# Designs tried in a protein design run: designed miniproteins, single chains, continued (5). Part 99

Each design is a single chain, and the fold is of that chain. pLDDT is the mean over its residues in the fold that is shown.

## One batch from the design tools (miniprotein)

Design m19431
Fold by ESMFold2-Fast:
Structure m19431 (fold): chain A 79 residues (1-79)
Amino acid sequence: SVEDILRELQAHADAALAVAFALGRLDAARRIAELLHQFGLQVGQILATESDPAEIEARVQQLAAETRAQIDAILAEAR
């Protein structure tokens, strides 16, 4: 479900933020927070423009996967 996708990404982002703070990388933490904010705006846009629940879930799933990959890349650079 969309709710499960959102919870999974939030948990991943929270863990990534904790790692960035532990590394003393405030720059990485800010980039991760910005990505999560942009993800929320893009999900809002999908919900505003799409009516098919299956299409909404597919688009949110793809966006979450892309956002997760970007978070992972930021952390890799911070290490």
Scores: mean pLDDT 89

Design m19432
Fold by ESMFold2-Fast:
Structure m19432 (fold): chain A 68 residues (1-68)
Amino acid sequence: DEEVREELEKAKEAIENKDDEKAKEHLQKVYDLNKNNKEVQEKLLKVKEALFNEDYEKAVKILEEMLK
């Protein structure tokens, strides 16, 4: 899904810029596009947890895995 990939790339860019608000906005769009995909939703929760802990490196790595 091109839209999911675009939103994941935008979330990654926001995290690399330490823009937590923009990152959460794009992650929410990925969540809304994947309401029936438990694996994606569990990975998004891990990204949000990493952001809460200011572990930007971990958050980016999870998003890079999702983009493969």
Scores: mean pLDDT 83

Design m19433
Fold by ESMFold2-Fast:
Structure m19433 (fold): chain A 55 residues (1-55)
Amino acid sequence: TRIAVVTAVAPTAEEARRAAEEAALKAVGPDAQLSVSTRELPDGRYEADVLAVRS
């Protein structure tokens, strides 16, 4: 089992999510299961946190 936790920040929630997911998949491989959460930061940017697990 491989696991990775990745955080990305971007001007939009979609961009943050894509960046974090791409980095996580590069770390653990394309067949990983992803758990994604996004939040708006006080400065108007968005943060995405991704937990990737590959069995």
Scores: mean pLDDT 83

Design m19434
Fold by ESMFold2-Fast:
Structure m19434 (fold): chain A 68 residues (1-68)
Amino acid sequence: SHEELERLERELLRLMLEAEARGDLATAQSIRDGMEAAAKRLKEGEPLEEVIEFLRRLKEEARARLAA
């Protein structure tokens, strides 16, 4: 749903800010690049469900990087 998309975008923004605050610029940039890719995929007409799944994986990857 669009509500789930917005929630994931907000969670990814928080993770990006956390990475920046920690000086982990590589993780912050990875999140930015992933969010931009998701926006492009939506604009190009990719199904919302597939973009949400992509963002869920991006979030999991970002959390793993920040936990390391």
Scores: mean pLDDT 87

Design m19435
Fold by ESMFold2-Fast:
Structure m19435 (fold): chain A 88 residues (1-88)
Amino acid sequence: MMEEVRRRSLEALRRRLAEAGLDPARAEDILAQFEQQLADLRRAIANGQLDEREKAAAQKILALYEAGGSLEEILELQHQEYLKELAA
């Protein structure tokens, strides 16, 4: 079920990139880079190299992506977490 929601989110993102006039090969490169960044976040969480605040932020980003959040929503969340660290 969660994997199906994730696949629909990736398909929706591919469609938006195509509608924006991006070449299919370029769109796939962007998606591959995005998936790699998420894999790196999962690995950092698993390896215990993140402090509690960094781990919480990474988990929120991953949860939003897995729930079908847009790239814009994920980038906004990253920006908000960054500002939160500066305010602390």
Scores: mean pLDDT 68

Design m19436
Fold by ESMFold2-Fast:
Structure m19436 (fold): chain A 90 residues (1-90)
Amino acid sequence: SPAEEAAKQALEIRLLLGKLEEALKNKDFEEAKKYREKIIEVVKSNPFFSEEEIKEIEKLLEEMLKDPSKFEENKEKIEKIVQKVLDKAQ
């Protein structure tokens, strides 16, 4: 179901955000870029994300890579967007 797929992708995004955090803490920017790209791929594969929501997530992830101190703030913003998408899928 669309709701089941959206829930699965939300869990995948949360897992990838955790991996991104670890890469940033280790200053492994090549790994951080890979996890950013994987998050964007998951977001783009979900039809319930609008173009505006996709662009906002891309921007928030870009800010995290440029300034790792933004990770927690931007993670909360991404999680709010993901929750809104889950609500649309139900």
Scores: mean pLDDT 85

Design m19437
Fold by ESMFold2-Fast:
Structure m19437 (fold): chain A 63 residues (1-63)
Amino acid sequence: LAEEIEKRIAEALKKAGLTNAKVTASIRNGHIVVKVEGDVSEEERKKAEKIAKEVVLQVLTEA
């Protein structure tokens, strides 16, 4: 699950031009936690976090 989410997030970020962002997904206390790192601006970070949250929601609703 986490690996699938990371792959979909990476693909979405590439399509959005956010190639400097690195995203990792982990499961903590039954929740999926997404972390955005990399050499990105604050605006790019916020956009990457929004994309990551949308991908997580999509994967969970497809299951």
Scores: mean pLDDT 73

Design m19438
Fold by ESMFold2-Fast:
Structure m19438 (fold): chain A 95 residues (1-95)
Amino acid sequence: PPVPSPEQLREMVEEAEKLVDQIIEEVQREQKEKNLSLDETLQLFEKLLRQQLDSIEDPYLRRLFLREMGRKVRETYPGDVRAESFSQYLRRLSD
């Protein structure tokens, strides 16, 4: 596919960050309300991630979304091996 311009990439990064923030907020809300374990929380991340990914047609936006999601999960659960593995999985999926 054609390489997007720097302006288009910036807009895609902003959209990816917005989509990731929406998922993080939903997961944090559910985790607090339902007292979810980390495993249940990561399962919810994967569910919402897959639903969002199905709605993204642009391959560059999909890649940026997956990368941003991986980064945010790792930042939210620093030092957790399962969170790190999930982040690495998302990074591989973005390639």
Scores: mean pLDDT 80

Design m19439
Fold by ESMFold2-Fast:
Structure m19439 (fold): chain A 70 residues (1-70)
Amino acid sequence: VTVEQAVEAVRKAMERKGRDTLTPEEVIEALREAGASDEFIEKVRELLAKTGRDTYTLEEVEAIIRLAFE
């Protein structure tokens, strides 16, 4: 999974739900449906937990995804 594919999966999830933000659980679900590896999902989950936000915008999720690729 590329950064662009992961971000696109989250964007589509937001459009499907009719919202401009997702919860941490919804972000993880979107990445799983896009075929992200378990290791990548665990890294994203850790970063989401570290930031401690209830909801994430597409821009915030993109920043988390980019950090997960480092």
Scores: mean pLDDT 83

Design m19440
Fold by ESMFold2-Fast:
Structure m19440 (fold): chain A 58 residues (1-58)
Amino acid sequence: LEEEAERAREGAREGALASGGDEAQAEKTWKDAYEAALAGNLDEATRRGAGGAARGAS
């Protein structure tokens, strides 16, 4: 779970930055994803990461 949370965090951050998001948005995105993953909800973590990336792109 710790390793999955770390992976979700990295993916969410990189996704947000790749979408043109700034550092502050990337930090919010990976924090949200990491917290959801730690709560044992990897689907929610993935959704939060994807949401942050989409906002960065727009």
Scores: mean pLDDT 65

Design m19441
Fold by ESMFold2-Fast:
Structure m19441 (fold): chain A 61 residues (1-61)
Amino acid sequence: SLEEKKKEVDKLIKDLQQQIQLTLNSKASQDNKQYIIDLLQKQIDDAKKELEEFKKKLEEE
């Protein structure tokens, strides 16, 4: 269902945001932090896009 997909995406986004915070608080180099944050942000963006595509697929059925 759409509600279940939203719940999964919300949980994933929260987990990824926590990983970003942990990365910022780490002793890694600024370049390594930026690389990791960019990857995590891409995963957040991808998860949001998947939710939008799921909504669109339900509208097409």
Scores: mean pLDDT 82

Design m19442
Fold by ESMFold2-Fast:
Formats: sequence, C-alpha cells, structure tokens
Structure m19442 (fold): chain A 87 residues (1-87)
Amino acid sequence: SSQLQQLVSQAVGLIILAIGHGLDGDREAERAALEQARDLMLKAAEIGDPKGAGDSYRMVSLLSRRLGKDEEAEKYLEKAKKLEAEA
C-alpha cells in the first residue's frame, strides 16, 4: 500500500539521519531518530501483509538492538520469525 511505502521510506530516511548524527557524535539526536524510525516500522508492521509485517518486525528488532533494548529486540525478532513461518 502507499501508506506502507510512505512509512518505510520515512523510517529509512530517519535511519540515514541517525547514522549522520552518530558520525557527528550526537548520541541524543541519533537515539531520537532511531526511536522515531522504530515507531514508524512498528506502524508498518501493523498494516502490512504477513511477509511485509515480518520484514518490518525484523527492522524493529535491529533498531531496538541499536537503542540498547535487547529484550524488545528479541521479542520483535520472534514475532517476525512467527509471521515468516505463516507466510
């Protein structure tokens, strides 16, 4: 859907922005951009088909790990694997 594509595109833009902030040593701006990207990917997972949702939850897991939220990362990775098995 166009909504799914918009959410994913916005999240990718925020990930690129977060990388830039990280390279500049701005840890707070990096964290804020990663949190926004994670939230957009969570929304993308909620509206996607099973395969699209699985891909989105894998991205949420990766972003959660970069935020130091290892328990959340594992939770979303397990959710992604379950959806991939159903697809």
Scores: mean pLDDT 86

Design m19443
Fold by ESMFold2-Fast:
Structure m19443 (fold): chain A 97 residues (1-97)
Amino acid sequence: SLAAKAEAIKELLASRGVDLGDLVLDQRVLDVLRIILESEEPLSAAEIGERLGTRDVSAALRKLEAAGLVERDEEGRYRLNPLLLSLRDELLEILNS
């Protein structure tokens, strides 16, 4: 299940010219990405952690930011990279499968 979701996300992004490089799509990375995708507003690390019931989100956020999937605004809040907004619904479908 987890490996299948990770592969589906990589395939979708690669088909649109997005290379994730060395990013490992583990459960925490996928959970954090899903919370960001479900939100219409940029979220702080604390807000993401509260929605997941954990404080351990910083490593996943750094991985997603380094891969270019998410970015921080000037207030330090995380959002999906605007260049990937057209893929938001397809990414959410995979994550919620």
Scores: mean pLDDT 84

Design m19444
Fold by ESMFold2-Fast:
Structure m19444 (fold): chain A 89 residues (1-89)
Amino acid sequence: DLVEQLKDPDLATRYRAAAEIGRRGDPADIAPLVELLKDPDVLVREAAAEALKGMSRTLPEAVRAALEPLLAEPGRVGRLAAETLADID
């Protein structure tokens, strides 16, 4: 299951799963991708952001609603959420 692979200890597995989930565009995957924005690896966080940007083309309100709470987070998570929202607006 791709969603289970988002929690895999191997970063390459998480990266590939995020990209594939983004292509699938299932609204149920938005919340797992938002959690992946907190990933310790920068490439995995970027893959999650790109997946969410792709999904925003069909699910803009759902993606926005999921990302807006993260704008209050200090540091890189809040910044990445803001950059992702700016790119889809």
Scores: mean pLDDT 79

Design m19445
Fold by ESMFold2-Fast:
Structure m19445 (fold): chain A 81 residues (1-81)
Amino acid sequence: MVVIKPRKLFLTIELVAKSYEEAQRIADTLEEKYGVRVVESWPDGRIVLSGVFDSAQEVIDFVNTAQELAERVEVVELREV
Protein backbone atom coordinates (compact mmCIF):
# COMPACT_ATOMS: atom_id res chain seq x y z
CA MET A 1 0.00 0.00 0.00
CA VAL A 2 1.52 3.32 -1.10
CA VAL A 3 1.03 6.04 1.53
CA ILE A 4 1.07 9.45 -0.18
CA LYS A 5 2.06 12.10 2.37
CA PRO A 6 0.82 15.56 1.33
CA ARG A 7 3.64 18.04 0.64
CA LYS A 8 3.78 21.04 2.95
CA LEU A 9 3.70 24.54 1.47
CA PHE A 10 5.74 27.52 2.65
CA LEU A 11 4.01 30.85 2.04
CA THR A 12 5.15 34.44 2.54
CA ILE A 13 2.71 37.31 2.10
CA GLU A 14 2.95 41.08 2.44
CA LEU A 15 -0.18 42.83 3.67
CA VAL A 16 -1.07 46.52 3.96
CA ALA A 17 -3.45 47.75 6.67
CA LYS A 18 -4.93 51.20 7.35
CA SER A 19 -2.41 51.84 10.16
CA TYR A 20 0.44 50.23 12.09
CA GLU A 21 -1.98 49.46 14.95
CA GLU A 22 -4.45 47.75 12.57
CA ALA A 23 -1.60 45.77 10.92
CA GLN A 24 -0.53 44.48 14.36
CA ARG A 25 -4.12 43.38 15.19
CA ILE A 26 -4.42 41.58 11.82
CA ALA A 27 -1.04 39.87 12.34
CA ASP A 28 -2.06 38.74 15.87
CA THR A 29 -5.35 37.31 14.51
CA LEU A 30 -3.61 35.43 11.68
CA GLU A 31 -0.85 34.13 14.01
CA GLU A 32 -3.48 32.80 16.45
CA LYS A 33 -5.64 31.15 13.73
CA TYR A 34 -2.98 29.87 11.28
CA GLY A 35 0.30 29.80 13.24
CA VAL A 36 2.02 32.24 10.85
CA ARG A 37 4.81 34.52 12.09
CA VAL A 38 5.72 38.16 11.50
CA VAL A 39 8.98 38.38 9.50
CA GLU A 40 9.06 42.16 9.02
CA SER A 41 6.89 45.16 9.90
CA TRP A 42 6.90 48.86 9.01
CA PRO A 43 5.31 51.87 10.77
CA ASP A 44 3.16 52.61 7.66
CA GLY A 45 0.93 49.52 8.18
CA ARG A 46 2.89 47.00 6.07
CA ILE A 47 3.65 43.55 7.52
CA VAL A 48 5.33 40.46 6.03
CA LEU A 49 4.04 37.11 7.34
CA SER A 50 5.37 33.58 6.73
CA GLY A 51 3.88 30.17 7.51
CA VAL A 52 3.87 26.47 6.66
CA PHE A 53 0.61 24.87 5.51
CA ASP A 54 -0.36 21.22 5.07
CA SER A 55 -2.41 21.77 1.88
CA ALA A 56 -3.20 24.17 -0.97
CA GLN A 57 -6.71 24.55 0.51
CA GLU A 58 -5.25 25.89 3.78
CA VAL A 59 -3.15 28.39 1.78
CA ILE A 60 -6.29 29.54 -0.09
CA ASP A 61 -8.25 29.88 3.20
CA PHE A 62 -5.39 31.86 4.80
CA VAL A 63 -4.99 34.26 1.84
CA ASN A 64 -8.78 34.80 1.63
CA THR A 65 -8.92 35.57 5.39
CA ALA A 66 -5.96 37.97 5.06
CA GLN A 67 -7.64 39.73 2.09
CA GLU A 68 -10.84 40.18 4.14
CA LEU A 69 -8.89 41.82 7.01
CA ALA A 70 -6.27 43.88 5.11
CA GLU A 71 -6.50 46.60 2.43
CA ARG A 72 -4.01 44.79 0.18
CA VAL A 73 -2.35 41.36 0.17
CA GLU A 74 0.53 40.25 -2.08
CA VAL A 75 1.94 36.71 -2.30
CA VAL A 76 5.73 37.15 -2.10
CA GLU A 77 6.75 33.46 -2.10
CA LEU A 78 4.99 30.10 -2.38
CA ARG A 79 7.04 26.87 -2.44
CA GLU A 80 6.89 23.19 -1.50
CA VAL A 81 8.87 22.09 1.59
Scores: mean pLDDT 82

Design m19446
Fold by ESMFold2-Fast:
Structure m19446 (fold): chain A 55 residues (1-55)
Amino acid sequence: MARKELLEAIENGDAKRVREILTQLHVPEGMIKAIATMVEQGFRDSALNAAEGIL
């Protein structure tokens, strides 16, 4: 399931992979940008919470 891959990408700080997965899930562009930025800046808990809110 894409959810598991997304959570692993967030935990690994892989912002590029996070963008790819969210794009495949048809998440709105603004939300993809927000979550990827959180991942890049190391705010993993915030990124996880945001991802769960849209899945």
Scores: mean pLDDT 81

Design m19447
Fold by ESMFold2-Fast:
Structure m19447 (fold): chain A 80 residues (1-80)
Amino acid sequence: MLTLEERKERGKRAREFDEALRVLESIDPEGAQKIREALSKNDLEGALEIARELIEKYKDNPEAVEAGRRLIQILEEELK
């Protein structure tokens, strides 16, 4: 259950990413749209920077911080 390959096959990372992005979209639809635009350009580093900016902007919203942290974790794993 701990293999990286098994995680990829199950799409767990993709589902966690979609869930986190939906949470951010409900809080900041413009910020979430910027992340989607970066991803459509295969700009994972740009998406990571935007996610960090959203956490700082919405630091008073625990849900936004948690969702942003999940996005950052997933994007960092994709960049490895």
Scores: mean pLDDT 77

Design m19448
Fold by ESMFold2-Fast:
Structure m19448 (fold): chain A 89 residues (1-89)
Amino acid sequence: SAAREALIAQAKAKGRVKGADLVALLESLGAPQEVIDLARELSKKNGGWLDSKDINLIGGELLKQPYSESTAAAYEVVNEIQIEMLKSK
């Protein structure tokens, strides 16, 4: 999706992503509310951005959730963002 590609481009170029963009994508994928709420809270605390530590926390919260296709799709996106942030080091 265009939203996913934009987040990956942000991670590659900046080593961080816009919290509002990640939240919108997670909502569109039907991610668990607890994960969406965590992403919003971290974004608020960090001036609208999510760095590698924030993305790691969001990934960890997804791993606590029961399996669903929506949760798996959300985790795939978060994992791809984490990998691109690692490459930018």
Scores: mean pLDDT 87

Design m19449
Fold by ESMFold2-Fast:
Structure m19449 (fold): chain A 59 residues (1-59)
Amino acid sequence: AEEAVKEGLAEGDAIHRAIQRGLSDEELTRILPPEKTAIFKKLRALAEEDSRAVREARA
């Protein structure tokens, strides 16, 4: 059970680590299918908005 969740999390973690190694959106698009890249771009936008709110509270 939960194998689908495990695979989804593993893929997400691998992509996250690749970004930390300095991969750009262009590199990710070449490695990953467009459908998965689109989802990640949405998640990044949400994370950036959340980070902005934290910075304003911190400032």
Scores: mean pLDDT 60

Design m19450
Fold by ESMFold2-Fast:
Order: structure tokens, then C-alpha cells, then sequence
Structure m19450 (fold): chain A 96 residues (1-96)
């Protein structure tokens, strides 16, 4: 079956990339808040969750991910985050 990348997998990949770019140590609560904000298109909520000012809109970040990563790479980034936080709701959604 053709695998569709979910908005949650894209959100996880972006949060990982931004955390690495800005050297952020995020709590599970901050990661959850950032994923939720991205999923609903709330740029200000995403900035608050991460504690940084973003250079792009949510739509521009979606297009940036699509240009820089394949669907398989986005899934792999999301899976890596889920494996580091196996007890999180996110891990249960991605790994099952």
C-alpha cells in the first residue's frame, strides 16, 4: 500500500531539526506542545513551545521538509524521536 506521511510525522521531523539547529533541550511537554501547534498551523504556539523565533511560516516549513527530505527520511526522523521517548503518546502513534 502507498504510505502517506502524516502531519504528526512531519511535525516530529521539524521539531528534531529545529532542536538540533538551535541546540535546544526540550521536555516531553514542549515536544508535545510543538507537535500540536504545527499540526493546527499555530506558528506562535510552535515558537512558544520551542522558545525560539521561527524564520518561516508553518506552510513554508512543510514545503521545506518536502524539498529537503523524502517521505522515507521524514518517517525515519520521526521514528528516531519515538524510540528515544518510547513511553510518550507520540511513540505509540508512530511505532504502532
Amino acid sequence: MKRKITVFEMAVALVKELAEKYGLKLTDEQVGAAITAFAIGDREGLEEALGVKLEKSIDEYREWLKKNYTPEEIYKLAEEVAKKFPDSLLAKMILK
Scores: mean pLDDT 72

Design m19451
Fold by ESMFold2-Fast:
Structure m19451 (fold): chain A 61 residues (1-61)
Amino acid sequence: MEEEARKYIEELARKILREDPNASITDILKRVREEVEKDTSLSPEFKEAALRLIDEMEKKY
């Protein structure tokens, strides 16, 4: 579950960076968080894991 959530975050971050190469790490993490929150196809467990990883990444940047 955590590995899948990490890959999901990395794929979204890469897509955001491709669309906006000048986006800061903080901006990317904020956008990834918003995408996770609004994605109704994700299970509650997956959302929890993804949001936890985003929180950990935000603390480091």
Scores: mean pLDDT 78

Design m19452
Fold by ESMFold2-Fast:
Structure m19452 (fold): chain A 78 residues (1-78)
Amino acid sequence: DAAAQAAMMAALQNAIANSANMDPIVRDIYRLMVDLDVSVQERRAHFAQIATWSTNQDWDAIRQYRDDLAARRDAARA
């Protein structure tokens, strides 16, 4: 159900946005995804992956993903 998926993603985004101190790594990933102009669908899929990594406290995977996105951005601008 596309409407249920959209509502779930909106709730997730609101929960992240309303955190008292949104994790800077997650914020950086979001910004990098916007800079790289990834599709909304791909961005939402990546957010689901980040939520999974965060639930498992796999912050090394989250940092690596941020660094990979930053390298892709820098290569695109070079």
Scores: mean pLDDT 67

Design m19453
Fold by ESMFold2-Fast:
Structure m19453 (fold): chain A 76 residues (1-76)
Amino acid sequence: MDELLEEIKAAAEAGDAERALELARELAEREYPAAVDYLVTEEGLSREEAEALAREGARRLLEEAEKLAEEALKKK
């Protein structure tokens, strides 16, 4: 999990946008069901609210990975 996040950062720093996005999607896909379950069981949210938040989190991961890759390519 954390190791995958570090790989995303490393790929982005290397300017490998494709790899960073692939790894971010993998992280988001694997975390989505766990995040939904956590939000429902621990935070007491409805399934609809938990799914919305988990989807937003996954979207943010993809956006951040893409931004990091773009910034790395610009600054290098």
Scores: mean pLDDT 73

Design m19454
Fold by ESMFold2-Fast:
Structure m19454 (fold): chain A 82 residues (1-82)
Amino acid sequence: MEEIKKYAKELRAEVKKKLATVSDPEEGRKIGLEAAQKYNEFLKSKPEEDIKELEREEAQAVARFLGLPDEWVENARSTPVL
C-alpha cells in the first residue's frame, strides 16, 4: 500500500506540473493517458487486494485532475487495449 500511495502521489505531481504547461486539451489528455498507463503497469506488480482498495480512489483522483469522467479511467484500467 505505501509504495502504491507514494508512486501515485509522485505521478500526480508530475502530471499536474506537465498539465500546467499545456495549452492544448489534446496534449493534456495524452499526458493523462500516459500517467494512467504508467500507474497500471506499476500496479500489475502489486498485490491484487491493495490494487482493488486504492484503484478507484487513485483513478478518480487522476480523472478529476484531468477533468475526465470517472468511467473513462475505470474503462482504461479494466479493459486495456494496447
Scores: mean pLDDT 65

Design m19455
Fold by ESMFold2-Fast:
Structure m19455 (fold): chain A 84 residues (1-84)
Amino acid sequence: MDQLRQQLETLRRQMDEVAAAFRADPRATPAQRAEGDRLVARIRRLLAEAEELIRQGKIGEAILQLASVGVLILRLEVLRRLAR
């Protein structure tokens, strides 16, 4: 439980850092910004769902949800790097 909550906070922090870097990048096109905003919104929803799964003690489902979040954060990071 506590390890999963720590992982959730780590993923939330990573998402916030990548999102802030993306918003601050003047080289990002409008299309790239729109895609980044869509990914951030999706990640935030999945993080909220993972937090609820942790509260319910659904550990296996929470692990799978956090893995999905990790993949989306990597996708956001790739989009950010391509905007440079």
Scores: mean pLDDT 80

Design m19456
Fold by ESMFold2-Fast:
Structure m19456 (fold): chain A 84 residues (1-84)
Amino acid sequence: MSEQQIEDTLKKAIDTAGSEDPLQRDIGISMLRMTLSVLLLEPSKEELEKGLKALKKMLPLAKEVDPEVGKEIERAIKELEKKL
């Protein structure tokens, strides 16, 4: 997956998780968690580095949308840094 595709996927999940509609919010949180799981399970160092860069870029938006979403992304960043 390209770095831009990771960023686009994360942004969509974060925006959806910040929805005023409870159903859309739950969908967004599920999408985010699935995306984070995929990024953490990437087998190559190159793909892990792309994920880390995308997560760091999206972290300010996530914190603004929901502090809990921000915490999940911070945790994923920390876990990716341990793998690199």
Scores: mean pLDDT 82

Design m19457
Fold by ESMFold2-Fast:
Structure m19457 (fold): chain A 82 residues (1-82)
Amino acid sequence: ALPKEQLQLTIEGLRAVLPSLSPEMQEVVQLVIGFLEALMAGDRAAAEAYLEQLRRLAEESTDPEVKAMAEHAVRLAEQMLK
């Protein structure tokens, strides 16, 4: 598992780029931030809830780039929960 300090830096980096992204990409990144914050808190149920929201976004998005990013985020999140 990553140290809490490394997770915190990752979350801060993601928050810093949010204003430069499209609203649809901001939704993906905000769900990733929520997932990482839940992992830092040891809240597996919250982490799994954010992962489920990422899965729905991957299924429902009509934007190919948003869909691809959400699908990639789902794969990484599933690996982190192992």
Scores: mean pLDDT 82

Design m19458
Fold by ESMFold2-Fast:
Structure m19458 (fold): chain A 81 residues (1-81)
Amino acid sequence: SLEEEILALMREASETRDAEVAARAAELAARAAGVPQALLERYARYPAEQRAALLQAELARREGVDVMPLEEGLARMEEAR
């Protein structure tokens, strides 16, 4: 199932410390939660660590968790250029 795939990728990311695996797990979780494809495509343009963080923040926001505003995340990404 998609949930099992997400959990497997999360375990792999924890074991390998691979940012791309972490980003892939977050992307699948975001798709399962109904995050729009346009937002996923926008986030795909960012480096893996930033992409994972943005996707995790969006997931937390959709669950009603108060997270750092997207604008602050985008500003930090601009500083990394």
Scores: mean pLDDT 70

Design m19459
Fold by ESMFold2-Fast:
Structure m19459 (fold): chain A 95 residues (1-95)
Amino acid sequence: SLLDVQQQINDILREAEDLIRSGELTDEKIEEFVRQLRELLSQVPPEQRPLLAYQLSKSARDILWDLQRNRAPRDVIDKGRRFLDAVLELSVEVL
């Protein structure tokens, strides 16, 4: 269901945020998250994908903005930026 997909997306976002903040997010792990998110988005009707893509992009952007506002280390900010870029690229694919 759409609610189950939203819950799974939120779980992925939470894991991604934790890895970004710890400085442990790797490019390989970003690729894994993108694969999982792509599969989840494919399970919802096309008309629902723009809303989910918007929420996903907003969440990734909010993480980056929070890191920048709090003057996080450059490496952590760079990980947040890479995650946001990957999410934005995925969002274009599903629209």
Scores: mean pLDDT 88

Design m19460
Fold by ESMFold2-Fast:
Structure m19460 (fold): chain A 71 residues (1-71)
Amino acid sequence: SEEEAKERFREEVLEPLRNAGLLTEAEVEQLLAATEGMDLAQVDRFKELLKTEDHPLTLEGLRALIARAKE
């Protein structure tokens, strides 16, 4: 479900980055909003792209990856 995908993304991607000091609470909320319409397969694709792509772990970099995972 969309709710399940959003919760998984928060727990597996955004909370670790926030805990590492790489994202603020406001940036976490913006990234969660960007995940609207994502399913679990697209969350898995995002995680694969994050592991293989060399790009900045910033709000802008992560938003770009979310857009690519949603294609």
Scores: mean pLDDT 81

Design m19461
Fold by ESMFold2-Fast:
Structure m19461 (fold): chain A 112 residues (1-112)
Amino acid sequence: KKELEEKGKELLLLGKVYLLEEKYEEAVKAYEEAIKLFEKVDKNSVYLGEALNNLGEALAKLGKLEEALKKYEEAIKRYEEAIKTGSEREKAIAEQLLKEAKENKEKVKKEL
């Protein structure tokens, strides 16, 4: 589990680097691989929500607004589950990330 989680975190960071470099297709691939790894570790993970939210951002940058909206909705669901099942520290982190995912969702909805 720990090895898959660390690999997922590496891919999440790599995706963020690609996003900053405006390499959106490479960011999408990195985030999709991170999501697969996090799903195997913990389906209610804050990292899974973060990877889904960041995938949504990369998809929005590529003009795939409907796909981005779906990923933000999936991220929101993962963060809501993390708030219900996590420690107090995990809940605080998930609440902040939930707010960001909701803001990203509303921004994309205005562009549709």
Scores: mean pLDDT 85

Design m19462
Fold by ESMFold2-Fast:
Structure m19462 (fold): chain A 100 residues (1-100)
Amino acid sequence: SVKEKIEALIEKLLEELSKVVSEETLEKIREVAEKYLPLIIKAVEEGNVEKAIDLINELRLEMVDVVDADKSLSDEEKEKAKELVKKMAEELAKLILEAS
């Protein structure tokens, strides 16, 4: 299902981020995902692709803010973490567009 594929993309992101960010930052990113995923899934189920894409962009921006707030990370580690978030958001948007 689309829901299972969305959940798999988030779990992949969290696994990859666990190698780069602190445990505290990883938990905050998980909380952002838990906030937005039900809203994204609902928008997809309602056929509102535009709303789903807007919510994915909000998810990405909040995750980027969490990464930028992590004072333990170097600039290079922050850029790597933000690239992982960006790739996940792009894959999530593609999945939703293909499901439409």
Scores: mean pLDDT 87

Design m19463
Fold by ESMFold2-Fast:
Structure m19463 (fold): chain A 79 residues (1-79)
Amino acid sequence: LSEEERRELTRRVLAERGPDTPPSVIARATGVSVPTASRLLREVRAEEDAEGERRAAELATLSDEERDRWVQQQSQQQS
């Protein structure tokens, strides 16, 4: 796997298993050593934190109609 593919796989594992995913799980998924997996995990988390801050700022500027749509979607239980 390329470096970018390993980072993408690390992001995917974090999304599926949560932020508490241990480096050993990342190492198994990417085929790298645990220390390398720990480095990848830190790098991916730093990138996601920066994106999360930007997304939070964007959500704060949502129009009333966009916010209402989001609330509607979260509240609906229909098929």
Scores: mean pLDDT 70

Design m19464
Fold by ESMFold2-Fast:
Structure m19464 (fold): chain A 64 residues (1-64)
Amino acid sequence: SLEEKAKAAEEAAKAYGAKAPAEAQRGFDLGRQGVLDGALSVEARMLAWAVHEARRLRAQIEAA
């Protein structure tokens, strides 16, 4: 279900953030500034993508 996918994405984001706290903080800051290609590690990029995917799925569920 979409709810299960959204929760899985949220859990993945938390796990990535916990494993790479410094990279996660940097990813959040640069992501907010609209920096998609700039100085993000693979871990920070995966975290940002997982957060985005979780929010997208949650919004889709609320809209349904």
Scores: mean pLDDT 68

Design m19465
Fold by ESMFold2-Fast:
Structure m19465 (fold): chain A 89 residues (1-89)
Amino acid sequence: SALEKLKEILKELGLEHLIPLLEEAVERGLDLEKLVEDVEELKKMKIPKEIIAFLIELALTTALIPPEKRKEAAEKYSPKIEKIRKYLE
């Protein structure tokens, strides 16, 4: 299942501490199949482990943010997303 694959990915990336948050993110509507697909594509592109780990944390954290707090969260993560964009250029 996508949930089992994502737990395996989290263990591989040293993010086992995020597994409890994964269950809440699923309840909040996180698209696990899309997240697994995106992570596998990044791995094929040989994106550094640290960047993939950050993107997973971002996806899980964003799924847990209430709508009224999403603007604040977007402003907080914008600089880190910009750094990733520059890496991919």
Scores: mean pLDDT 72

Design m19466
Fold by ESMFold2-Fast:
Structure m19466 (fold): chain A 75 residues (1-75)
Amino acid sequence: MEEEEDRALLERLEAEAAALPEAVKQQIIDDAVAADKAAGNALPQTAEEQAAYNRQVLLAYVSGQLAKERRAAEA
């Protein structure tokens, strides 16, 4: 099934997230924080929570961009 492909995709998403320019990473994180504040969502309070939050936000962004690019290529 597609599980091996999904594993390879996850590893690529992590690599792509790490390869983003620092200015782009910061902008993505800032936008996510602003959106969470506007929605009344809890924000990270510790350095450990902040690191986990940043990782989740960057992975979600890269995943969304890749899905968008694949959809455009298939159209």
Scores: mean pLDDT 75

